# Ledger of designs, part 84: designed miniproteins, single chains

Each design is a single chain, and the fold is of that chain. pLDDT is the mean over its residues in the fold that is shown.

## One batch from the design tools (miniprotein)

Design m2911
Fold by ESMFold2-Fast:
Structure m2911 (fold): chain A 67 residues (1-67)
Amino acid sequence: SIIKELEEVKKRAREQGLYLTVEFLDKMIAQIENLEKEGRDVSGVKEMAKQFIAQAKELIEKIEKER
């Protein structure tokens, strides 16, 4: 589930003090959940979420390696 992946990345971002990333991920999760609840197309938001997850993971891994 893309929501579970976003929640996992959000938790890791919070642990590294990336609060702006956490806020952005929270908004993305809420948007996807609201669109699914309304029966609207979420394909574009999910593709954007996948790309952002990849970028956030790269940043988190870089920070983790420096410590």
Scores: mean pLDDT 80

Design m2912
Fold by ESMFold2-Fast:
Structure m2912 (fold): chain A 83 residues (1-83)
Amino acid sequence: DKVKKLLEESDKLFEEGRKLIDEAHKVKEETEKKVEELLKKGDVKGAKETLERGKREVDELMNRASDLFRRGSKLYREAKELE
């Protein structure tokens, strides 16, 4: 069943995308905590470097999630057209 296979592949891509979003939220939260700690110590340079690294990591995860959702949506649409 081509429809079933497309829906299963779509669902898997959406699940992988959600996991990447969850990881991005965790990275953001850990980054914000560390930035706050560094700022309390007066380490403005360390805080900026930590924030920039965290932003890059979050952006990479979010871009990967976005790609997976786009691919999943395409497969889901294809499956619905075949129903």
Scores: mean pLDDT 88

Design m2913
Fold by ESMFold2-Fast:
Structure m2913 (fold): chain A 92 residues (1-92)
Amino acid sequence: YSKEEIKETLLEHAERLRELVERETDREVRLILGLVAWEEEYLAKNVENMSEEEIKKALKRQIEFLESIIPRLPPEAQELLREIIEEYKKIY
């Protein structure tokens, strides 16, 4: 995967998460999904300046974070986060 492809994937995930936030009525779920979207956007902004090893470590940390929050989310959000995790596992 190129850095450009990784950046595009991160931004696509952030957009899908933002769409869920707009439909979500639970405040805690909205805050959690908003935080995930922000972290995806932040990583995308920085990926050009990161080494391949730094990117792999960042994606691994993100997978661990996403896995930790899945049980706290409604089924639609859980499914999206599982899709994101599987896509990240393919990158490294």
Scores: mean pLDDT 84

Design m2914
Fold by ESMFold2-Fast:
Formats: C-alpha cells, sequence, structure tokens
Structure m2914 (fold): chain A 63 residues (1-63)
C-alpha cells in the first residue's frame, strides 16, 4: 500500500480520536492550516478512508 503524508496521518488520528471532526477542529488540534487540512481530507475522502456525514463534518470509514 502507498505511504500517507504526515498531514494525512495527523488528520486521521484526530478523526479516529474524536469519532468525527470538522476541518476547523483538525486544524486546531494539529496546528496545520485549514488549507493543508482540507487537502488531506480531500485525499482521504477520495481513498474511502473517511466520509462526510454533514457538510464539513467527517468520520472514519471502518468497512
Amino acid sequence: MRRYTPEEIAVLEVIYKNGKATVDQIAEETGLSKEAVQAAVDRLLAEGRIREVKPGVYEPVLG
């Protein structure tokens, strides 16, 4: 499997820790910019690792 970026790993850790998170919450916990968080989120969504349950709210995909 391909390697994740440090930003993608940090985003995943926040989402798994909280069960769900917004871009703002992830940026606050990781210290990343909202733009960097959004880019990582977009990649993780495209890979099916997370899903958007409401506009701007993401949760892990366990299947």
Scores: mean pLDDT 79

Design m2915
Fold by ESMFold2-Fast:
Structure m2915 (fold): chain A 69 residues (1-69)
Amino acid sequence: SVEEILEKLRAGEEVLLSEVREEARRTGNPELEGLALYAVSVKGVTEEEFDKTYVTKEDLEKAKPLPAP
């Protein structure tokens, strides 16, 4: 769930980027969509790397929520 991912990240746990992307696509949550976009656009993560890349609390803090739909 969105809340579970956000709680894990805020607690200092790492979350697999593919899980963030799947939950963002399923729910349209702007924080998770912003985090996935940050990983691609700023960190340069490729599609092949999504199943190998973890995101952190620092990534969440640097990512901005996506603009309103």
Scores: mean pLDDT 78

Design m2916
Fold by ESMFold2-Fast:
Structure m2916 (fold): chain A 93 residues (1-93)
Amino acid sequence: DATLEAHLALLERVAEEAEEYARKGKKAAEEGNLEEAKKYVAEARALLETVRAVGDAAAASPAAAEVRAAAEEAAERIEKQVEEVERLIKEAE
């Protein structure tokens, strides 16, 4: 299904971008650049909301169960990474 493959590809791309921002935020926080770290956390949070929105839309259709499962897994992984960066920011303050 071309539509399912397109949704999964979009989800993967958005999730990868969110995780990249979380990694950049972690590095900035570890280097003491808290303002930059906070900006990266905000970007990762915005992309996490997009991942969740795609998952919520897919949840309305049983045929898109794979998209929902992928979105849930990606959201949990991104949330954990963002929470770690937020903890590092708080610890450095």
Scores: mean pLDDT 83

Design m2917
Fold by ESMFold2-Fast:
Structure m2917 (fold): chain A 72 residues (1-72)
Amino acid sequence: SEKEKYLEKIRSLLEKARTALQEGKVDEAIRYIEEAYRLVIKAKKSGLIDDETFKRFEEEIDRLYREAEAAR
């Protein structure tokens, strides 16, 4: 389904962001975080994810972004 494709892509990008942060690749991590955020917004706007799922991803993205910015 379209929902599953979006969820898989978002999760993949967040995993890549975490790996990049672990490796000290801050700019790469920020790129992955920003792409994940764009997909989360698109999924919410398209009705593919509910408010709870959106909030969970937004909180996770916010935590990762703060970690990346602190390391920059």
Scores: mean pLDDT 86

Design m2918
Fold by ESMFold2-Fast:
Order: sequence, then structure tokens, then C-alpha cells
Structure m2918 (fold): chain A 76 residues (1-76)
Amino acid sequence: SAAEKAFEAALKKLEELKKKGASPEELAATAAIGFKTVSDLTGSKEAEELAQYLSENRDLSGDEAIELLKKAKEKL
């Protein structure tokens, strides 16, 4: 599905950024964009709320951002 592909793309980008030593703020911003894309494609309130949360909490670790995306994907 389009939502699964959006999650996979966001996870892949986060893993690549993490390997390159991206900051927690950059990782959180990337995850927020991923969730916003899923929200736009599916109308998911949960994805909308997670995108907003990550936009406000840019001090979130990259590992936490990746785990949030993985948990959201499990509900698709």
C-alpha cells in the first residue's frame, strides 16, 4: 500500500541519516515528515498527532523516532 511504502521510505531515510551521524533534531524532523506523508495519504489521526509531536520534540533520540515509526507501521 501507499502508506506502507511511505513508512518504508521514512525508515530507510532515518537509518541512512543515523549511519551518517545526523543530529537528533534532524532525525526527529525526518520522522515528522514521514508521519505527515502517511497522514496525508491515509487521513490517519494517529500519524497526524505523531508528526506534530516530533515537530515539537526535536530533542527526541533517533532510536526513539525509529521505534515510533516501526510501531505505527505495525498498525497498518
Scores: mean pLDDT 72

Design m2919
Fold by ESMFold2-Fast:
Structure m2919 (fold): chain A 62 residues (1-62)
Amino acid sequence: KKEEEVKKAKEALKEFEKELEKEETPETKEANERLLEGLRLLSKGGEGVKEVGELAKKIAEE
């Protein structure tokens, strides 16, 4: 289902955020917030779920 894909993306983000939070560095926290904000904006439209995945991949790539 389309909705499940959106939920999966959000869940993955939450897990990633928790992992970065473990480091307790202000830089990683800021990066997390920006990442979540960007994905929030894209996912809010309902469309661009594919773009959200690609964006996250690019960010994780380097």
Scores: mean pLDDT 62

Design m2920
Fold by ESMFold2-Fast:
Formats: structure tokens, sequence, C-alpha cells
Structure m2920 (fold): chain A 106 residues (1-106)
């Protein structure tokens, strides 16, 4: 069904975000301030994934938007390589928002 296809695409995007977040955390492990903020983003990703599984799309949308906002705030403080990873996470999160909005219309 279209619902199942959208849910699978969202799960793939969330998995991509989680993988990139892991790399970003490892690159910034010696920066305590950035590590703390990345841990907050990890919590948002986990909560968003749980909201999607519960079909609470409004909560998932709000959490993913918060994650995008926090990632954008971090961009000026990241190295070039970390910034590229963060930008990919933002792009995947924006794609997930689009798919979640489509799910709400079904």
Amino acid sequence: SKRTELELKIQVLLLSISGNLFVLQRQNKDNSSLSAKLSEIERLVRQASNAVLNKDYDTAIALIQQMIDKMQELLPNLSASSSEIAQQMIADAQDALTLLKELKKL
C-alpha cells in the first residue's frame, strides 16, 4: 500500500540520520559542548522514530523539525567534514518531513 511504502521510506531516512549522527558524534567526541548538543539530537531522533512507529505523525513532525533547527544552529561550529555530514542529515530530515505530511493525508 502507499502507506506502507511511505512508512518504509521514512524508516530508511531515519536509519540514515542515525548512522550519520554516529559518525558526527565520533568526529566531535573531544568537544564536550558539541557532544552534549549531539546527544540532544540523538534523543530527538529516537523520540521521532518512536512517534512514527506509534503512527503519531504530528509528534514525529515536531520532533524532526526541532532536530533540523538544532542541526542548523550547529553548522557554524562544525569542521568542513562534519558540516557535510550534518547537511546530509538535514536533507534526510526534510525528506522525512515531506513523507510524514503525505502520510497525514491518507
Scores: mean pLDDT 90

Design m2921
Fold by ESMFold2-Fast:
Structure m2921 (fold): chain A 85 residues (1-85)
Amino acid sequence: LREEGERLLEEAERALREGRYEEARKLLDQAVVIAVELAKAGEYREAADFYRRIARLYKELGEFERAEKLERMADALEAKAREAA
């Protein structure tokens, strides 16, 4: 999961850099699925990190509402990680 998430983010960053905005969006949507699976597995800090990185890239795409939602999810998961660890 973590390795798949990293690959998706690297591919999304490359697609965004090359102006392939629709492909970047699809890759980010897939990365969100990986972050959700990490959160379900109790990997709260890892999931929060992925949510923040995905949110940053959504902002580059102009998708500010999605980015804000993911940042709020990351904040909640970081709070859980501090209590669970």
Scores: mean pLDDT 83

Design m2922
Fold by ESMFold2-Fast:
Structure m2922 (fold): chain A 92 residues (1-92)
Amino acid sequence: AMEEEKKKREEIAVNFRAQIELVKILIEAGYFPSEEEVKRAQEEIKEAKKYLEETYKITDEDLKKVEEEAQKKLQELVPKANLPEEVKKKLL
């Protein structure tokens, strides 16, 4: 059914948006030790966005629409991740 494909597409968008938000917080927390590593992470996000648009037709507008659900997903992932305490404090 078309509704099942839409739900699957939304779930992919939510998970990807949550990962983008996590990477942004890690950058702000100084978890990436070099400017080159920050640029690499940003480039990987751009390539992943291109892949999602080409494969699933997920656009930046679609990612913006799921931002609230992605934030909830991020809050669930943070306590389970083996992250430094300083990073966890910024995510909680």
Scores: mean pLDDT 72

Design m2923
Fold by ESMFold2-Fast:
Structure m2923 (fold): chain A 103 residues (1-103)
Amino acid sequence: SLDLEERLERFAEHFNEELSKLGLPPLSVQDVLGLDAESLQQKLGLSKEEAEQALAAAQEIEKVLIEKPLTEEEALALAEKLSLGLSPPAQAYVKAVALAYSV
């Protein structure tokens, strides 16, 4: 539905909104493009295990929402389920991915 650049901009906007709620500094679009397990550890202070769990949850959300578009409310419910037990910064990342792919 959205092109890749529009989805990345939506993700950056939602992620920075969630980070702001946690009192964490914003990320640039360039920082967002380079997010992997290492950069999630460095920027959010996550453990390697938690960064990998957050990425796996985000990948599952992308897979689900590409095949079956969900509303923001439904996407957030899925993100909450898949990020259960993760720290607030890791949950913020997973929620931002879900919102970026919602309709």
Scores: mean pLDDT 81

Design m2924
Fold by ESMFold2-Fast:
Structure m2924 (fold): chain A 90 residues (1-90)
Amino acid sequence: MSKEEEEKAKLGRIIAVAFNLARERGLSQRELAERAGISQGTISSMRKVALGLKKASIETLEEYKRKLAKALGISVEELEKKTKEALERA
């Protein structure tokens, strides 16, 4: 498997963990969109990526990571840490 494919897989896991955290906090797609400063259509695209239903570039996935961290009110570093902890528990 290529390094690019491995990086995309890591970013996809981070996005999935971000949506799990949003669900735990009771945040709707509308509230996530407002907090991130993006459209609900963009949140829907992010969710499809997290479910493996849509492919995106590393640049797009990095943008999604930043926007979701902003929506959750945490740093990108904290989101990455929570993703690592979730993987270590699996």
Scores: mean pLDDT 82

Design m2925
Fold by ESMFold2-Fast:
Structure m2925 (fold): chain A 83 residues (1-83)
Amino acid sequence: SRIEEALERLRPVVSEETLEEMRRAIEEIRSLLSTRPEEAQQLLQQTGDALEEISKIPDPQQKQEGVRQLVRQVRAAVEKLKA
């Protein structure tokens, strides 16, 4: 999967804690596939695209911050879909 490949590329420079938070956020999106399939699929694609772009950033600190920011954005989107 594109998401798992992007997360693997980020593993050397992004903290384990942040990667686990990202994986949990992705699993929450996947849990919404049964109730909100179209929105959940779109959010998964957007998350994958964002992780790929973050993986292209040369600076390790900016990669770390990029993933942390993406986790916050995904969690906010998931909460809106649960309402």
Scores: mean pLDDT 86

Design m2926
Fold by ESMFold2-Fast:
Structure m2926 (fold): chain A 67 residues (1-67)
Amino acid sequence: GAAALAAQALRRFAGAGPDDEVTGEQALGALSLAGADQETARAAARKLGPPDARTTGRQVVEAAASL
């Protein structure tokens, strides 16, 4: 599912697990790989917070589960 794809993308490309901090760009990339189109991925990433806010891998995976 989308959540599993996002988790795999974060581990493979960012080295990030569920409790690790990720950048907004890494979150966007993981959501895109989870099957979101570019605009849907950007909208989901924006809901996680501004680009400089602390976001965990868990929050990105949870956002992907809603796709």
Scores: mean pLDDT 76

Design m2927
Fold by ESMFold2-Fast:
Structure m2927 (fold): chain A 77 residues (1-77)
Amino acid sequence: MMDELLRKIAEKGAGKVVAVDTVVTPTKIETTFALEDGTEIGTLTIEIKEDASVDEINDLLAEIVEKLEKIEAEIKK
């Protein structure tokens, strides 16, 4: 599910996709992405375990960024 959303973002071009809504709760971060015309692409939900460390959250975010960059590079070819 997350990988499908990251692929959609990469296919549209990260620079054309904007985060329009972000909801942070103790157990998850949800961000809704849309195109400049308001067309929603999807919602990225990052589940955070209760008592997750800052390092674990940073590692998860780094993994997401790496996956997005890899998908974007593959699409541009």
Scores: mean pLDDT 66

Design m2928
Fold by ESMFold2-Fast:
Formats: C-alpha cells, structure tokens, sequence
Structure m2928 (fold): chain A 69 residues (1-69)
C-alpha cells in the first residue's frame, strides 16, 4: 500500500507542477471507483508529505476519500 502510493506519487512528481493537483485528484477518483480506498488515502498522504498537492486539492481529495469510507 504505502510503497504503491509512494511510486504513484513519484510518477506525479515527474509531471509539470501545474498538472499535479489534477493528476492527484484524477488518480484518487479512479482508485475510489475501483474500491481501493486504502491506496487512495495513502496516495493523498504521500502527496501532501512530498509537497506535490495544493491545500485546496488536498482538502478535496480528503473529502472524496471520507465519502468512500
């Protein structure tokens, strides 16, 4: 879980900064649609720790994960 989240976060980190928020939100939505709630949460946490997500996108991602729990 955490290793997969770190790998996905590293891939997003290779994207242009202006695309990272959208990529994180899209990835979270896709993971939640697949029922992978734990991986979606881990991805959001790793993205925040890595400084790859804005506060606005982070809040939106957290709400998406909570609604899926």
Amino acid sequence: TSKQAQERTAQIGKMPAEERDEAILDTVEALLDQGQVGLARALVDEAKKAGLVSEEAYKKAVEMVKKAE
Scores: mean pLDDT 80

Design m2929
Fold by ESMFold2-Fast:
Structure m2929 (fold): chain A 59 residues (1-59)
Amino acid sequence: SIEEKLERLKEKAKIYQALLNTVAPTEIKVEAKSDTTIRITITVNGEVYTFDVPVSDVS
C-alpha cells in the first residue's frame, strides 16, 4: 500500500536528513500527494527541490 511505502521512505529520509545535516543544513519532507504519487521536498542551504515519485517506483 502507499502507506507502507510512505512509512519506509520516511524512515530512510530521516536517516539521510541526519547524515546530510552534518555537511549542510538539510530538511527532507515526505508526503502522499495522491493514492499513486509520493511527494518529496528537500531543502538544502535554503534551496527547495520538489520531486513527485510514482508509488510504483518506490520499493
Scores: mean pLDDT 80

Design m2930
Fold by ESMFold2-Fast:
Structure m2930 (fold): chain A 86 residues (1-86)
Amino acid sequence: SDEKAQQLIDEGNRALQLSRGPDGVSYASQGLGKLEDFLKSDEFGRASADMQNKVRSLKEKLGSALDAGRAQAAAEAARRAALEAA
């Protein structure tokens, strides 16, 4: 339903905002997981096209935030390891 889609959109937008702060990878991962579960549900198929597009768009944004956060953490870990080895 559109009401359920809107609930997941609101939760995903909060996760996206939290993804920019401390523990952002964890928040992005949790938000993405909830949206992926919803995308597999019959309720998603019953939502309006507008709501389906918003959910898909938010999933892509959360996925990008998760990938960026993981890449940043890996780069920072590599820099720290290089400094420890020097």
Scores: mean pLDDT 84

Design m2931
Fold by ESMFold2-Fast:
Structure m2931 (fold): chain A 73 residues (1-73)
Amino acid sequence: SLEEAIKETEERIKKLIKEYKASEEEKQKIYELFEKSKEEALKEKDPNRAKLILEQTLGVIEIHLAVLDLARK
């Protein structure tokens, strides 16, 4: 279901935040992006497209955190 997909996406975001040790500022930006994505998915009539929106947002967050980690090294 879309509700389960949203919950799974949030849990995966929490794991990424912990893994990359994101700052409070980065956490805020990540959760703002997730909230935007969640609103867009909830407005989408096609469940497959709604899921894709959530998956795309996860990918963007992971890339963002990986780029930040690389820049710090």
Scores: mean pLDDT 83

Design m2932
Fold by ESMFold2-Fast:
Structure m2932 (fold): chain A 72 residues (1-72)
Amino acid sequence: SHHHELTLEAIETLRNQPEKAAEALRTLARYFQPELEEEVREVLERLFGEDAPAAMELLRQRSEAVLLLLQP
């Protein structure tokens, strides 16, 4: 589906273009596909370390508050 493709593109963006992390996370919050949870967890652990579980929960809730984890 288009949502599956958007989720996969966001995962690839987080892997290869960390400067676009905010854009990719916004896409993941909107279009998150549960079947890609393992791949999403991998990139969140790389990006957020110990905050990865919190980021995953926000994505499950489709919350753009995940962007707050990129700060300060």
Scores: mean pLDDT 83

Design m2933
Fold by ESMFold2-Fast:
Structure m2933 (fold): chain A 91 residues (1-91)
Amino acid sequence: MEAEEVRELVRQAEEMAEQLIKKALELHKQGKTEEAKRLLDLVERESQALAEYFDQLAKQSKDPEAAEAAREGARRLQALAERAAELREQI
């Protein structure tokens, strides 16, 4: 996988996670707290899985630019997982 493809996948994952977090917060405002918590749990689990995937991709990549893009992606997705977990504990 080329560095540009890795960056695009990370961007798409981040945008999807942010939309789901927004949806969860709106559900919480509507009193649908259990639905919001389930959605935040989904974001945490999926972001964590993707972070692990990109970390492995970085270790296996023969292209140093793709490896660095994957490492950055893993860190950003790990931060999203942690944010989703924190939001779930707050609601």
Scores: mean pLDDT 88

Design m2934
Fold by ESMFold2-Fast:
Structure m2934 (fold): chain A 91 residues (1-91)
Amino acid sequence: MEAWKAYEEGDLEKAKELAQKVLETSEDPVKRGEAYFLLGLIALEEGDEEKAIEYFNKAMKYYESTGDKKEIFKSAEPGVYILKIAVERVT
């Protein structure tokens, strides 16, 4: 996702905008899950742990909705493992 590239470059505002754009334009549960996961990471960087938990929980819901498509998440994103660790840390 272009949003991930912006995040890695340190442009959190652009990354947030692009992730929100994915949520507005895509009905694909994989892309929506990735967008919520990225928004959660951005919220952590901004110090908003409560908002980060909310976004991570939404991302997990989309990951679970695909069920047997876990391999797609591993190839496209840092993966469900980082998401699981982040949620457990703050919940």
Scores: mean pLDDT 68

Design m2935
Fold by ESMFold2-Fast:
Structure m2935 (fold): chain A 55 residues (1-55)
Amino acid sequence: SPRDARLARVIARTREAVEEIEKYAKENGLSKDEYLTLLGLKQREIAAEERAAAA
């Protein structure tokens, strides 16, 4: 279904974003708070883009 396809994309994009942000945080010595802030912003961006694509 279109909903299941969208959910699969959100999950895949979120997994990729987590791995990339973890790598960036480790390479740049980010604090836990900075890491969590970046994750939160990226998750909101992914959700907003998928919502806009569905409208």
Scores: mean pLDDT 80

Design m2936
Fold by ESMFold2-Fast:
Structure m2936 (fold): chain A 78 residues (1-78)
Amino acid sequence: KKAEEAKEAALKAYDLIKEGKYEEALKYLEKAKELAETDEAKAALYRALALHLESLEQLEEAEKYREKALELDPKDKR
């Protein structure tokens, strides 16, 4: 339950960031942070955080979160 809610929140945040809706995305990122108990949910959260950091031109920090996501869930590389 919590892991699935966290993953859904992280995926929603990722989509919102891609659409440029950063303030809405931050709400879903906070929800994902609170609920992310599994490696899969944490990987989804880290992918959303990496995209957000990339939108802020913090490319080096974004890459670190992408690497963390790949370490937790190697099958989800995109």
Scores: mean pLDDT 76

Design m2937
Fold by ESMFold2-Fast:
Structure m2937 (fold): chain A 76 residues (1-76)
Amino acid sequence: MVDFEEAFAGFSNRSLAGFLRREAELWKSEEMVELAEQLEALGDRALILEALRIVQEHKDDVEKAIEELRRLLASQ
């Protein structure tokens, strides 16, 4: 299992948000792209890392990943 905090420790918030946008583009989901852009705009490192963890956990269920990300943003 990859420790997300450790694995991404050397990356800027901009780069982390970029990884999230790339996953959204691979999924061809406009909703996911919008969520990634909102997370980048917030600039919260912990929030971006949590979003990346959600995406990785639900990689085989795009709809579930989107639901969890929307919930994460709604709680801000």
Scores: mean pLDDT 73

Design m2938
Fold by ESMFold2-Fast:
Structure m2938 (fold): chain A 100 residues (1-100)
Amino acid sequence: MEENEKAAEEYRKKTEELLSDPEFQAKYDEIRKENEERLKKFRERLVKAGILKSPDDPLTYELLKSLTREQRQKLIDIGLEFAEEEGEDPSKYAPRRQAA
């Protein structure tokens, strides 16, 4: 993307304008807390699958690169199961060819 700098600056400016509203900040904090709880549940499942060592470990690009084929498949399966249980559309996160 040859306009990355301009897009990033516009995004930051809009974010600053939204964060200047105390009512918006309060709603954002509530959404953030809910997302943190969901992320904690997801990470706990990754620990059980042997992908993470602890639920506090970050899911980094380097970690994803180091995963075996089986671990990557388990990560995808856990992600889809988690999204389905939370009432989200699982196909949105992994638009893969349905071979099974």
Scores: mean pLDDT 66

Design m2939
Fold by ESMFold2-Fast:
Parts: sequence; C-alpha cells; structure tokens
Structure m2939 (fold): chain A 70 residues (1-70)
Amino acid sequence: IEQKVKELLERMKELIVQANAGSKEAEAEYLRLRAELLRIMASETKDPNAQRALLEAAEELEREAEEIRA
C-alpha cells in the first residue's frame, strides 16, 4: 500500500505540470488519481468517521474529473 501511494504521488506530480500547461485531460486524470489515493487511505483507516470523510472527498474529486472531461 505504501508503494502504491508513492507511485500515485509521483504520477500526480507529473500530471499537475501538464495540467498547469493547459491539458484538461491531465487535470482530469490528476483528480482521478487523487480520488484513488483517498480511497486507499479510507481502506487503511480504523475510524469510521475518517473513512466516510475520505470516501466523500474521493467522490467529489471523481465528479470534478467527469465535469472537466464533459
């Protein structure tokens, strides 16, 4: 899981550079990977309230990514 998180963070760093250059596809992918990271964090937490908050944040980011691509 730590390795998966590290890979997501490295990919997100690359995508944010492309998004800042004007790539809407990179912006949408960045938000999707951030949502995936939050879902991984939710699966690792023992606190139901923290898990709910992380899943809600992930759903919001996924919604924003869909709007950018629409």
Scores: mean pLDDT 81

Design m2940
Fold by ESMFold2-Fast:
Structure m2940 (fold): chain A 61 residues (1-61)
Amino acid sequence: SHAEAAGAAARAGWEAGDGRGAGEKAIQFPLSDERGAEAAIRAGEAGDDAGAASGGTSFHL
């Protein structure tokens, strides 16, 4: 569905942006995976707000 696709796109965009940025720095540390995953999950919740703003036009369809 459009809602499902928009959610996935927002999550992916956030992971590639903010979530991944935090994980990339954490890669130097053993907890990089947890930071990336947790940041992606938390950014997914926040990305619903920020990511929906960038992907919201697609969702408007």
Scores: mean pLDDT 48

Design m2941
Fold by ESMFold2-Fast:
Structure m2941 (fold): chain A 89 residues (1-89)
Amino acid sequence: SADQAIAQVQLYATLATGHLLNLIRYIQAGDLKKAEQEAESTLSYAKKAEELAEQYSEVREQMQPYVDGAKGVADVAKQELDRFKKASE
């Protein structure tokens, strides 16, 4: 249902943020492998949020702030991981 989709997009955005926080912890610990896994999880949840919002056009505007937030979190994850990889070479 649309209500379940809204709740699910909110959950995906929250999970993306949680994985970003784990990514930052692993970068600080110098753990590249775990940092890459957390970045992949962050990007995966952001993509799931966007795909779910596209399926429910009638509530897309209500879901859009969570999609935008998750995409922003994914962009930060990509930038931080890229920076960490370059510093580790």
Scores: mean pLDDT 89

Design m2942
Fold by ESMFold2-Fast:
Parts: sequence; C-alpha cells; structure tokens
Structure m2942 (fold): chain A 67 residues (1-67)
Amino acid sequence: EPSREELLAAAARQSDGISKKAQSLGLDDVSRLARQASVAARRGDWDSMLRYGRQADRRIREWADSR
C-alpha cells in the first residue's frame, strides 16, 4: 500500500522537475505554478498540490504541443 507521505514526496520532486524545465524554456508562470505545487506537497496539502501541478502541466504541454 503506497504511503501518502511517499506519494507527496514523489509529487514534490515531480513538481520541482517541472519548475526547472519551465525555467529552461522561459515559462516563468509555469515555473511558479510548479513551485506552488511543490510547496503544497511539502505541507501535505494534496488538493492544492493537484490543482497547481495540473495547471502547470497543462501550460507546459500546450507550449510543447505548439508547433
């Protein structure tokens, strides 16, 4: 059974990765949203983590899909 603490730790690392990738692409808004998700995960705030993480992911995916 996955630990909620392990899932939150994984989510924080994933959000940090998204933030760094967004910064390398010049997407400051995405980077800030990913940092918000990481902070929420560190606080154990699952709902906020999902909200910010999903919004950051959506924006970076839209950017990546724009060709």
Scores: mean pLDDT 79

Design m2943
Fold by ESMFold2-Fast:
Structure m2943 (fold): chain A 68 residues (1-68)
Amino acid sequence: MEAQLDSLVRLAYDPSNPEPLRADIDGSADRILDLFGQLFPQYAPLLAAQGAALRERIRARIEELLAE
């Protein structure tokens, strides 16, 4: 799960153009969470139970990458 989330965040992150993530971290986190659910439907019960926690984890990972 964490590896799949990290991969999606890294796919969204372009070091030469970080502005799309930086300008809308919350919206980017929402889009990544939606994409995660689409690509990994086996985690649908986890998304239903802990979607807010997963969203916050994605948001934290985006901020960590932007700080690199």
Scores: mean pLDDT 75

Design m2944
Fold by ESMFold2-Fast:
Structure m2944 (fold): chain A 56 residues (1-56)
Amino acid sequence: DLRALFDIPGIGPAQALVIASAQRVRPLKEEDIEPIAVAFGLTEEQKEALRKLLGL
């Protein structure tokens, strides 16, 4: 759900689109979270919210 990504502070439309596009290729896994967080400048709290949203 692309809309749920916008509920995470620090994830804007461009970042949400990148995540959604990656998920269309394959489901995102735990190993994908750290590179995404570094690229988008996410805090630990925002990174944890993203993990929960992805069911990780």
Scores: mean pLDDT 75

Design m2945
Fold by ESMFold2-Fast:
Structure m2945 (fold): chain A 100 residues (1-100)
Amino acid sequence: SPFQVIDQFTQDMQSRIQQFQNGDISMQQLITGMDQGVRQLITHLQPDSSSQQRISDTFNSGVTQASIRYLQGDNDSAINVLSQTVQDVTQIARDIARQQ
């Protein structure tokens, strides 16, 4: 089910964020892992080009904003931005899955 793929994506992203908060991975490893997760989500959902662009733009915007906060030393703000980005991507993916 596309919803099971989306739920797995959400759990994997939350797990990666928790690993960063625990000091188990770096911010670079977190962002790289999240990027891989988003690419896997797109591969499984096979959205149309406009929907794929919306997911990619949402993710890239979130990563850019989080990276700026992280470089300013605001780790909590960076994580809040990434968590919101995961929620936004998940919602777009659910909307796509419902319109199949």
Scores: mean pLDDT 90

Design m2946
Fold by ESMFold2-Fast:
Structure m2946 (fold): chain A 76 residues (1-76)
Amino acid sequence: SDEQRETLNLFRAIALGGEALVLERKGQKTGDQSLLDLARELEEKVRKALELIKQGKLDEASRILDEAIDKAVRAE
């Protein structure tokens, strides 16, 4: 259902936001600018996905979240 898809996308966005926070803290501690830049990019994608969820654009929100998660995984 759309309600289940919305809930799942919200949980994905929250999880990705948490990953961005961890990357930001690591970048601050190590002085690694690439981690800080990645954290900002993930935060921006989370913000965009949340806006799409509010608009009921669940397929587009899922795509943006999947792309952002893949990028975070590649940086690890």
Scores: mean pLDDT 86

